# Ledger of designs, part 56: designed miniproteins, single chains, continued (4)

Each design is a single chain, and the fold is of that chain. pLDDT is the mean over its residues in the fold that is shown.

## One batch from the design tools (miniprotein)

Design m13920
Fold by ESMFold2-Fast:
Structure m13920 (fold): chain A 85 residues (1-85)
Amino acid sequence: SIEETKENARRVAELAAPYDPELAQRIREALGKDLTDIENLKEMIDLAIEAMVRAKRLGREELVKAASEFATNAFKAIEEVYKKK
């Protein structure tokens, strides 16, 4: 859901902040957008994938897992929006 996506995004931003404050800030800015808009949910997926890639390079397993969950729930939110059409 959109609310689960927001909670996951907040968690990823929190975990990323000590290692990648630029990425954490981009996620926080995306959280301020209307997530009923599919284009904004796509931005969330892109941020989650970028977070996973950066976390793997840093060897931060907890952040990789959090970012993976974020990507999964953002994708589910997009599917829910398409089902309402």
Scores: mean pLDDT 81

Design m13921
Fold by ESMFold2-Fast:
Structure m13921 (fold): chain A 76 residues (1-76)
Amino acid sequence: MGLSVEEAGALAAREAAAATEELRRYGDDGPDEVTALSVESVGEPVEIDGHRVAPVRLRAETSSGTLYGEVPVPLD
């Protein structure tokens, strides 16, 4: 069963948030605190090494401003 493009976006955001929280548990708060994380957009699925992958663009609100990142999420 494959994920929908929207479900892939939600999964990427959740995994990124969990990774950020795990880093905070190590007692090392970086210079910029991530206050919110959301899915900005989900790109068109592409095939990489025989697998379908959706590029998910994430938006992170920090104490110093807004940052953007991209996470490839597998759909297979």
Scores: mean pLDDT 66

Design m13922
Fold by ESMFold2-Fast:
Structure m13922 (fold): chain A 89 residues (1-89)
Amino acid sequence: MKAEEEKKKLEEKFEEVLKELKKAMEALAAGDKEEAEKHIEEAEKKIKELEELVKNSKYLSKEEIEYYKKLVEGAKKLLEELKERLKEM
């Protein structure tokens, strides 16, 4: 179903976002500033791609769109926190 295809793309992109955020956190914990910068930049890129997929959704319900918007907002807040930690290094 077309809605299932959109949801799968959103879930796959969100997993990519989580993977990059996790790698950024691990690099920050290790004191690896260059590795942390790389994964923060990739996470930011993936978050923008996820936000665009949510905005361009045509087959998802209003509730599903609101759910993914909340996930995007949460990811953005974590990204800004990681950027602040990077700045303090």
Scores: mean pLDDT 86

Design m13923
Fold by ESMFold2-Fast:
Structure m13923 (fold): chain A 75 residues (1-75)
Amino acid sequence: AMAESERLGREIVELMAENLRKEAEKDPTAKAWYEKYLPLPLDEVRRILDELLRSGAPASEIVGVMAADFEVALR
C-alpha cells in the first residue's frame, strides 16, 4: 500500500495537473505550449519551464508548460 504522505503528494499533483490543464484549455497560447511540450521527456519540459520562469516569460506560456510538466510527471 502507498504511504499516506506519498498518496497525498500524488493526489495534490493530480489535482494541480487537472486544474492547470483546464486553465491551459481556456487560453489559446497556453494550450499551444501545453500541446507542444506534452510529448517531450520530463527533464526537457522542466528545463524549458525553468528558463521561462527565470526570463519572466508571459503567464500564458508558463501555464502551458507547467500543465505539461505536471501531466508528464504523472506518467
Scores: mean pLDDT 78

Design m13924
Fold by ESMFold2-Fast:
Structure m13924 (fold): chain A 85 residues (1-85)
Amino acid sequence: SKKELVENLGKLIAAAQVLMLRNDIELSEEAKKFIDEVESKLSDDIVREAYLLGLKLIPEFEKLSDEEVKKVFEEAKRKIEELLK
């Protein structure tokens, strides 16, 4: 659904940003490539709502450990892949 796409893409954006700020360059580059690919398949409205949600989630994700942020990223990535089938 649109709501699930917004929620999971927002989580991906927030997780990618936190990983980038923590100098996890390899995973942040992987995240950016995946986000770019997903954005190409979605409407501008969904992408805009996801970025707005991502901005709100960043402060919450900054409280998480690197391992927890990576788990959130992998889970959100999996859910997006399922939703785009």
Scores: mean pLDDT 82

Design m13925
Fold by ESMFold2-Fast:
Structure m13925 (fold): chain A 61 residues (1-61)
Amino acid sequence: SPEELQRLIRRAQERIDAETKKVVEEAKKQGLTPEQLREKINEVLARVGREFAEEYRRLRA
């Protein structure tokens, strides 16, 4: 349903926001370079995107 898709999108956005904030905090604590920080953020985006794709497939099954 449209409501299920909207919930899926919102959950993905919330997870990206929460995970990104955590990554930035840890990066500052560990003294990571901007390049290392970007790599960790890209890992978060890839993971959330993969989870979104899986849930979207289930929604359409």
Scores: mean pLDDT 85

Design m13926
Fold by ESMFold2-Fast:
Structure m13926 (fold): chain A 94 residues (1-94)
Amino acid sequence: MEEVRRRLRAASETLFLLADYAERDPSSGPAMGDSASSLLRELSRFLREHYSDDLGREAEQLAREIEDAKSDVAETVRKMREAGRWLQRLADRL
């Protein structure tokens, strides 16, 4: 349980950092979005193997939503922050 909570918190913090960077430098938006999606796909695999298949699928869905938003930096930032808040709420419930 502690490992799952730790990984969820770390991922949440990273997503907020990526979102803040993309907001300050919109030209980095697509690269920050790619990093966020990769992080969420890695977290999805970890969650499915070690905790919850359903939560892993939710992380994968959030990764796809960020990928779909890549042409709009403001939307990408919004989706990254949404994912970060979701992960923070999950960690707080564990």
Scores: mean pLDDT 88

Design m13927
Fold by ESMFold2-Fast:
Structure m13927 (fold): chain A 87 residues (1-87)
Amino acid sequence: MEKLKEQQEIAREVAEKIRLASLGLGTEDYERMLNIETEEELEELKKRLEEAKEEVIKTFGMKEAGKKSMELLLEEEKERLEEILKK
């Protein structure tokens, strides 16, 4: 089932990009996340996630509920980055 496997890979990539976009990150940030090789790169990406979250909250004038949702997404992405480095 080569076609199904291809579609699942595409869907996973799209889901990741949607998650990052909801945090204000772009395709370049996604590529950096996939290629984390050092602790310094991990910390730099975590800092970028914090900055992107603040920009999104400010740009869209998010209220408390939106801020809490952004914080949850940020925590999930930080955990994911740590898992990539841990491999």
Scores: mean pLDDT 67

Design m13928
Fold by ESMFold2-Fast:
Structure m13928 (fold): chain A 70 residues (1-70)
Amino acid sequence: SALEKVEKEIDKLIEDLQKKRPLTPEEIERLRSLLLTYYNLTEVDKLPEFEAEAIIAKRLAEEEQAREAG
């Protein structure tokens, strides 16, 4: 089902983030889109919107700092 596919993709991206794998800007945008799709299908927040935004902002800040350090 569409829901099952969305759940699997979200879980994979979150796992990659938890494993400290750098997400590309495209993967970050995809994660945001998938979280919104999951909410629209279930009316259940897999991650609260503000937490998702904070995670994305933190990742982008870490990526920028890594570029400055290199």
Scores: mean pLDDT 66

Design m13929
Fold by ESMFold2-Fast:
Structure m13929 (fold): chain A 58 residues (1-58)
Amino acid sequence: SEARELIMLSSSYAVEAIKYAVLSLTTDKRQEYLEKAAEYNALSNEYDKKAQEILEKK
């Protein structure tokens, strides 16, 4: 279902956000990786919200 796919996508973006946050601790590109982590976290939240809206309509 569409809601399930959006939840899975949200989870994938959350994992990517964590990866970039961790990478920011081991690199001279700390600022760039922190910005990437923030972007993926925002995408994760957006897709989770979309999934909840679909479930709410039913």
Scores: mean pLDDT 82

Design m13930
Fold by ESMFold2-Fast:
Structure m13930 (fold): chain A 106 residues (1-106)
Amino acid sequence: PRSFAELAEELIRVVEETGKKVLEAYRNKAPLEEIEEILFEAVLRVERIVAEGKALYPEEAARLDALEDEIRETLGRVYEAILNKAPLEEIEKIIREGLERMRELA
């Protein structure tokens, strides 16, 4: 079985990978539906990792919930920035700051 640290690292990795995909799609002026699909797949991956973590480490449930909440908040801010046609730099900043907060929770 994976350690709690490995599961937390995987959650952070999902956000890093998703951020790269979203930034690339946004830079290339992909349809909004493509960006929505990338974000939706990330949420499903996060839910699966958190469910696995809670099953293996029920004592860490509160910390997994805090990580999931921070991930959802960061992805939601990214989506809102894209809807508002924010500069690429603003979206990069949201992802960077979110990842920093996630690492503090891990």
Scores: mean pLDDT 90

Design m13931
Fold by ESMFold2-Fast:
Structure m13931 (fold): chain A 88 residues (1-88)
Amino acid sequence: SDEAIWERYREEALAWYEANPNMPREERIRKVEELTRRLARDMGWRLEEREEDGVRVLTLELPDGARATARFDRDRRLLGSESEGPLP
């Protein structure tokens, strides 16, 4: 089920953070991006990446039309996030 996929990725993320509590920021960002892309693929969600004036925008779209958007600066720092519709 979708919930089982979500829990699998949650467990993987928790295990990775437990093993790497002092991980450098760049490596943590890379791992989160990797897990997010794999999760989106396994869940059948559409992940779109685009750049606006040096800001990287990630949009996650679910089959029912629900969306989540996150914005990052040039140094991959989270600037903000928003969601529309029911997210799991």
Scores: mean pLDDT 74

Design m13932
Fold by ESMFold2-Fast:
Structure m13932 (fold): chain A 79 residues (1-79)
Amino acid sequence: SEKEKKLEQFKKAIERRLAEVRETYSPEQVKIAEEAFKKKLEIYEKYLNGELTPRQFIEELQKIDFEYNKKINELEKKK
């Protein structure tokens, strides 16, 4: 389905971004990115199992992105 295709595209985009992060950023930033990636995969699994509505799924992804940005900003302030 189109929905499954969009989810697979999003997963590939995340994996590609994580590879770029590993080449360009500090070990501390890479760890934060890997934690965010792991959380996103867990949320995808819950969504695929029917445990989350589409709205709840988006809200959980937004929470992960918010926490990621907060942690990255905190590291940058320490430089």
Scores: mean pLDDT 78

Design m13933
Fold by ESMFold2-Fast:
Structure m13933 (fold): chain A 88 residues (1-88)
Amino acid sequence: DVRSELAELWRKMQKALEEGNEDEALKYAREIARLFFEPVNKALSTKDEEELEKGIERSAEAIVNRLKEMLEKGYVIDETGRLVKKKP
């Protein structure tokens, strides 16, 4: 189930950021981005693997930066992969 896999990856990325390990967070963000790019690439019949990998890397950086922003605003990722307001 892609939804369950995405939830797990988002939680692992959050844990990595909480531990100050941005490289590990980027690793999980790349896996999230790949799950989105591979179906799109297949649908568009794109065969350029270099452009696919560049797209994945750019999206992974955006994913990490967005999660960092949300964590700073007091949001956390719950067990279902949803962004929720952190309890006091």
Scores: mean pLDDT 75

Design m13934
Fold by ESMFold2-Fast:
Structure m13934 (fold): chain A 103 residues (1-103)
Amino acid sequence: PLPSNEEWLAEAEAELRRTRPDFDIDGLSDRERMMAAVAVLLGGANPEVMERALEMLRDGASVEEVRELIESTLNSEEGRETLRRTVDSNDLGVLFDTVGRTV
């Protein structure tokens, strides 16, 4: 079966702890943790956007503000819609289904 939302979050959290040990993910809300996971996933394609998104979360920015930053770097309506659906559903499977279709 495909990994659960919890499994995707656990993998993204583990990667974040390895690459950004100074980032306190345990202090985040569930929606903020989801947004941090999205930023980590997109970090391979957009490392500068990932860094800005994580800084905004550390500074107490809303999930909506961080989503808008990430959306601003996506040059496709499909990518923006996928991100909105991921945040609205609080389900990383939506984002990873899209990645799995293109990779």
Scores: mean pLDDT 68

Design m13935
Fold by ESMFold2-Fast:
Structure m13935 (fold): chain A 94 residues (1-94)
Amino acid sequence: SVLDEAIVDEKEREKITAALAKLAGLTPEEIDPEKYSVAKALDALAEKYPQIPTIDTINIAALLAMGDMDGARELLLKMASLIGKEEEAKRLLE
């Protein structure tokens, strides 16, 4: 059903966003649930890892906004590989 699809998409978005935040070195205690956003996680990740191209952070934000969870997962793993954290990212997405 449409409702079941929306629930699955929301869970995947939350998982990808949490993975980005953890790769950025943010702890769950440092993430304000009222202020937590994809943009905040990506800003922290870009500050910590300047080797990640700005276009990749723009693209992953766009994919998440469009509901392309498969594309967002693929790009997250690509970004993680650039910083030597591909295996950590794979574990975070389980």
Scores: mean pLDDT 74

Design m13936
Fold by ESMFold2-Fast:
Structure m13936 (fold): chain A 107 residues (1-107)
Amino acid sequence: SIEEIKKKILELVREIAKKVEELVKALEAKDYKKAKELFEEILELLGELYKLIDELSKLDPELAKELREVIRRYNDLILEALTNKDFEKARKIAEEMIEEIEKLIKK
């Protein structure tokens, strides 16, 4: 059902944000081995998220399009903040991504 897909998307987005927080802490600690492992986990979760959005697109193509655009925009902003070592900004952007996705899904 559409509601089950929406619930799974919210769960994955929250898990991704938690992994971003853990990645930020690893980078601040200069634990590059743990940071690499967390980054690989985040990429795997993003792959699962895009698969769920593809399933959603069969039921609600407009919502799926909006979700893809939001996720792409926030991923780019998080990567930019991490590249600039602005770890506080990366954390805030991840939280804003969750809030925007929750608003789109909870309509």
Scores: mean pLDDT 85

Design m13937
Fold by ESMFold2-Fast:
Structure m13937 (fold): chain A 67 residues (1-67)
Amino acid sequence: MKKEYVEAVLKALELQEELAKKAGVSHPTNEEEKEELKKKIEEEATKEHAEKAERAIEELKRLLEEK
């Protein structure tokens, strides 16, 4: 569960950054911040968070495909 949740959240962040880049704006997140966030998420991961992350990923993919 924790691994799936972390991967889902990282994928959502990646898609969000790609969407922002497409819109001509930069996402103000560096690699150190992403790594720290990943560690915290892994400690707090639950099934409910994983399901929410999957839903967010799907929505972000839809937005990215549109523009």
Scores: mean pLDDT 62

Design m13938
Fold by ESMFold2-Fast:
Structure m13938 (fold): chain A 90 residues (1-90)
Amino acid sequence: RKFEVEELIGVAEIELAVVKLTLDKYGDQLSPEDLERVRKLIEEAEKYLAKADQYLREGNFEQAEVWAQKALDYAREAGRLLDEALKRRS
């Protein structure tokens, strides 16, 4: 269970890092509205990762998994929105 939660946190961290790197490279191509939405999703993902790490340290693997999954979901939504926003630019 601990290793499963650590793996989930690791996946969320990697996906969030990719989104942040893509935003750093191409963020100037987004509309102000899309940029703000992507940034808010990244901020939520970071908050949820921090909660997951806290629960993991406390040995509460059930809560660590819940917050890690939320972090991953928000990181993926940020990536999806970023990809769609970049594709809309003509």
Scores: mean pLDDT 85

Design m13939
Fold by ESMFold2-Fast:
Structure m13939 (fold): chain A 94 residues (1-94)
Amino acid sequence: SVEDLLDQFFKAAYLYALEHNAPEEVIEKLKELAKEVSELLKTMDPKSKEFQEKAKEILDEVVKILEENPTMSEEDKKHLKEMKEKIYKEMEKA
């Protein structure tokens, strides 16, 4: 489900950030963005275009902040981008 893929994405992002010694500001931002997605899932229909557009913006921001972290591996960055694209495809099926 989209919810399961979103949960897996944020868990992976958080673990990669911790493993690569991301600044505390990055860790807190990831937690904030995960909370925003959680609130959208509670208040909006996951099949709605509005949910999909807002969720995609949040996922794009997560990838952007992690790509800007110089300690992140290129392999982990690629994996997060692939997870993001998988979520996009799953949302479009809903």
Scores: mean pLDDT 80

Design m13940
Fold by ESMFold2-Fast:
Parts: sequence; C-alpha cells; structure tokens
Structure m13940 (fold): chain A 83 residues (1-83)
Amino acid sequence: SAEELVKKVKDSIERLKKEALEKFKTLSPEESRVLVEMVVGSAEMAIATLYVFDPSLTDEQVEELRAEVERAKAELEEEIKKK
C-alpha cells in the first residue's frame, strides 16, 4: 500500500541519516558536506521516481516524504556546524 511504502521510505531516510552521522565522526567538514549533497540528491531522486511510477501515491504523501528529507538535511547540516 502507499501508506506502507511511505513508512518504509521514512524508515530508510532515518537510517541513512544515522549512518551519515556516524560517518561524520571520521570525515572532514568538507567531506561531510559532499556526503550530505549525495544522500539528499539520491533521496530526492528516489521520491521523484516513486511519484512517477506509483499512481497510488498522493501529492500529500510525496510532500510528507520531501519534508522528511529536508528535516534530515537540516539535522545533518547542523551537526557539521558543530565540527
């Protein structure tokens, strides 16, 4: 279902955020910024792909997923500032 798909994508975003935070411990601030760009870009592309190929996915659900990516991005960028 679209609801279950949204949940799985949110879980994946949260997992990627946690993995990026762990990797930040060994990366420079510059390398960490590149990692954030790559992760965010990949997540945005995945959401766009799902929107095109799953007609059961609503505009509201797509917006919810994009909001989760923006939240994760903000948290990752804030952590880089603490380096």
Scores: mean pLDDT 83

Design m13941
Fold by ESMFold2-Fast:
Structure m13941 (fold): chain A 88 residues (1-88)
Amino acid sequence: MKEERFREEKERLLRETERALEEALKTGELDLGGSEELRRRFEEALRLLREGREALERGDRERGERLLAEAPRVFAEPYLEQLRKKLE
């Protein structure tokens, strides 16, 4: 069934993305400028990504998609503002 394979691939990509982001945070590859607030927001975004993926794996598509959409919003705006300051 092609739908099952698509779901499995999506879950795999989400897990790989989550792991890559966790590793980047752990190794300091993400330049957060020493901001504790940005670090906490990033950790919150990772939590939302994990919970969203787990909801999708349980078949709770509505909750999973909502959590996955929320994750980038929690982190992206503050991070982009920090990047703008560096480009000055």
Scores: mean pLDDT 68

Design m13942
Fold by ESMFold2-Fast:
Structure m13942 (fold): chain A 67 residues (1-67)
Amino acid sequence: MYPLNVENLAKIIKDFLKGKKVGDEVDLSKLPFNVPESYIRKALDIAGIELERGKNIYNKIIKGLPK
């Protein structure tokens, strides 16, 4: 079992996207840990972050950020 739960992952992703804005490109493969895509998607949903499809599963465009 990974010691990183989806709530902690959501906090990490929020920090990773700090200073980013809607329309910015983000590469989730540059996160400092290897987590399953399903965990990333769940963490994004918890964080209220919407990402649009980019070049691959990790390369995304920011569509929405929590206010």
Scores: mean pLDDT 70

Design m13943
Fold by ESMFold2-Fast:
Structure m13943 (fold): chain A 90 residues (1-90)
Amino acid sequence: APVSAEERKEITRKELEELKKIIKDLTKNELQAILELLKGELAKLKGDDKKAEEYLAKLKELVANPDNTLADEKEQEEFLKEAEKLVEEI
């Protein structure tokens, strides 16, 4: 059975809390990839398949990028703010 919106929101909240524990070890590309994944999932929930495909394409570009630069404090803060906003929209 497909995961309900309520179950997905709770799972995503738990995943975000685990991610906060390791955020200092994540690359800029990894943080951006996670945001594109969340945006794509949210777009699918809203029935916007075109938007979901655009976010998936961006995710694929980020995953293929060999740049291992760790996210700075500002990028970490911007990621958490956007991720929390996306979770609340589920």
Scores: mean pLDDT 78

Design m13944
Fold by ESMFold2-Fast:
Structure m13944 (fold): chain A 81 residues (1-81)
Amino acid sequence: SASLLPKEKVEELEELKAIKEEEIKKGLSEDEAVAIAHGRLALREAREKGLPEEVIELLEKFLETKDLSHAEEAERLLERL
């Protein structure tokens, strides 16, 4: 029920689901599609918050290559900030 969550959070969850479903239709596994969906939202948030360029570049590289190691490196850098 949408009444239990802020509208912004409901919209984010719907966007995440839509991205995941699109990536699965392109032939990605469910785990890969989930990772890509989270990566796309993380990239948008990183740009909005003005996170370090290195984090943004790693997220962009992950989305281009679909290599989870780049997403892991971005998370590692964020943990050290």
Scores: mean pLDDT 75

Design m13945
Fold by ESMFold2-Fast:
Structure m13945 (fold): chain A 55 residues (1-55)
Amino acid sequence: MIRYPSLEETEEMLRDAREALARYEAENAPQDVIDAMRRLLDLLERSVAELRRRA
């Protein structure tokens, strides 16, 4: 079975991902990594919005 994270877990992942993106930018991480993190943030924000609607 595929486990979906809870709203709380998804909000924590979003927060952690924002902090990770800031660190990657400060460390001059490869552009591909930064772009991937930005896409992940967009997906997590949409997931939070959907979970809030379902909850």
Scores: mean pLDDT 77

Design m13946
Fold by ESMFold2-Fast:
Structure m13946 (fold): chain A 98 residues (1-98)
Amino acid sequence: DLKELLEEALAEEMIEKYGITDPERIERVRKWSRDFVEQMEEDIANDTPIGKLLQLALEGASIEELEEKARELGLPLDPYLREVIELTTRALEKVRNL
């Protein structure tokens, strides 16, 4: 199941990036990853600007292609969006290589 694999991969990327070892924080990250994937599915289904960007990521776009698409869509390429692009790309690479 792609959804469950992506939820797990996103949680792992966040845990690794921030060196999270506390069980309560790990559970919070797992909840965040599930909420993130649910919101991603809604954004894609509703063809929002962020949904268009995330659909391109699912199709295997590189970080550079996603940053260019974000600019074309008028999305602010702030530190948060850059992190979303980076984490989503790395998580999807892990899922594709299973």
Scores: mean pLDDT 84

Design m13947
Fold by ESMFold2-Fast:
Structure m13947 (fold): chain A 79 residues (1-79)
Amino acid sequence: SAESLLRQKQEMEKKQQEVDEKLREINEIIAEIYSLAETLSPERKQEIEKRVKEIYELQKKDIDKALSEAKRTKNEVLS
């Protein structure tokens, strides 16, 4: 029925919205990481750049792991 097709479309749109929200959160965390890293040593900045590259690769494979790694990296910079 038209109703079941509309429901399926809404569910797909909701899932896409959740992915888009996680992508925005990851990008915000990455921006925060770079801001926090601004005053760090060149060696630590290189480590952070490597971590951020890994997060971008994870975004293509597993958005939840990418978000988790972004949060972990931010916590390590804050420590």
Scores: mean pLDDT 85

Design m13948
Fold by ESMFold2-Fast:
Structure m13948 (fold): chain A 74 residues (1-74)
Amino acid sequence: SIEERFRKVIEEARKAIEAGDIPTAWKLVQEAADLLQEGADAGLPRETIERMRSELAEVVRDLLAAQQKAKAAA
């Protein structure tokens, strides 16, 4: 399902952030955003879309924090 693919991509993005792989994390965030749009276009319930959007927003916040830390270390 779109939800299962989204969950896997979010898990991979979190692992990339934890590993400090900022470019891979951004690529995965983009894939998650595309899946969120696919879910909305496919007519997934509003509650499901809002949950997915919230999860993606959390990952993006963590990614931005990790990116800032990486810039400070350079």
Scores: mean pLDDT 84

Design m13949
Fold by ESMFold2-Fast:
Structure m13949 (fold): chain A 80 residues (1-80)
Amino acid sequence: SPKEMRQRYVFASSQITSVILLNPEDEKLIEELLKIEKELKEALEKEDEKRLLETLKRLAKLFKEKGYDELAKDIEELIK
């Protein structure tokens, strides 16, 4: 539903913001996270649930690759 898509977006966006604030000097990570946030927002605006879920999977993978295993798991729970 549109409400559930928005809830997933808001949760993911808040986690992205938190990681950016914890890593202000990691320009490459910030750029990658902002690109993912843009893709999540575009998927929400187009009501493209499949694209939203696939972008969330990429976010979870990025968090895991950067050592944010708990955040990756939280995002993976959103796509069940």
Scores: mean pLDDT 86

Design m13950
Fold by ESMFold2-Fast:
Structure m13950 (fold): chain A 89 residues (1-89)
Amino acid sequence: SSGKAFAEKMLEPLKLAKEALKKLEENEVLSKEEAEELKAKAEEALKFVEEQKKLIKENNAKPSESVLQLLEEIEKLAKEVLAKLKEKL
């Protein structure tokens, strides 16, 4: 199904964002290398959300509410990771 395939493409960036948040919570003091890796994962997730939003707009796509909610969740998690990293650096 078209809706399911689109949602599944968003799961990997969401997993990366959640893993990054978990590492931040488990490691109070991060090395520079660890911080750079977590930042890269969060930035990749944000880029994915931005690219999906652009494709939706350019193709006049009408995604389901669940798809829109997944994009919002990914964006929120990625921004939270970046904010926490900024506080530690």
Scores: mean pLDDT 74

Design m13951
Fold by ESMFold2-Fast:
Structure m13951 (fold): chain A 82 residues (1-82)
Amino acid sequence: GAGEEAVRRAREAGEAAGRGDAAFAADPDDRAALAAAVGGALATMGAVFEGELAGAGEEAAEAAREAGEALGGRLGVRAAEG
């Protein structure tokens, strides 16, 4: 159903963001730029998912937002630790 497809898309977006993080993780000089880029990308993805998930229902929209926020939070902590 639409809710399952929306959650699947959110997972795929998270995996893509994770692959991007992995590419830069070895270089501390890239962490500040990565944090800014990931923050911007997650904000944009959140807005897009909110629009697309309006028809899929509140639960799917909340799941997508929560996943994006959790990923952004973890990446932000990693950047601060470096």
Scores: mean pLDDT 54

Design m13952
Fold by ESMFold2-Fast:
Structure m13952 (fold): chain A 82 residues (1-82)
Amino acid sequence: SETDKKAEQLKEEIKEAEKTDREKAGEGLYDLGIVLNLKSEFDEARDYAQRALEIYQELKNEEGAHLAQSLILTIDSQKKYL
């Protein structure tokens, strides 16, 4: 599916970004968390959102950290309805 292709593309972009651009890696991890959440792959989505949060906290990027934390709360909320 297009969503599966997007997830694989993001994984490759994250791997490359981790070598040169930690902020871009954090953004990719956050985007991957969103894509996996849309696929209802909640455990994997949460793991990527948590990794994005850790990177944003390392970078002292408060806006990024808030977005990643909000995504984690959204994922946890959706899991409670299942």
Scores: mean pLDDT 86

Design m13953
Fold by ESMFold2-Fast:
Structure m13953 (fold): chain A 80 residues (1-80)
Amino acid sequence: SHMLEERFNELLKRMEELSKKAIELNNPEILEKIREIQGIMQQTGEAIRNGDYEKAEELLEEMEEKIEELEKLIEEEEKK
């Protein structure tokens, strides 16, 4: 589905932006969350490629939730 691919690409862009911020913070918890999300990203791309749309939807939801958690961790760490 074009919609699932578009959603996935938006989350990939969001992760690229967050990864740039995370490098500056050098926080082990943030780096671990990035690795976790990268694993989900790989599984999501594979599910989309295989046409497993139910699995892709579930993984996209999980990926979005984990990205929101990562954004919160970065925001808290950036507070001086």
Scores: mean pLDDT 84

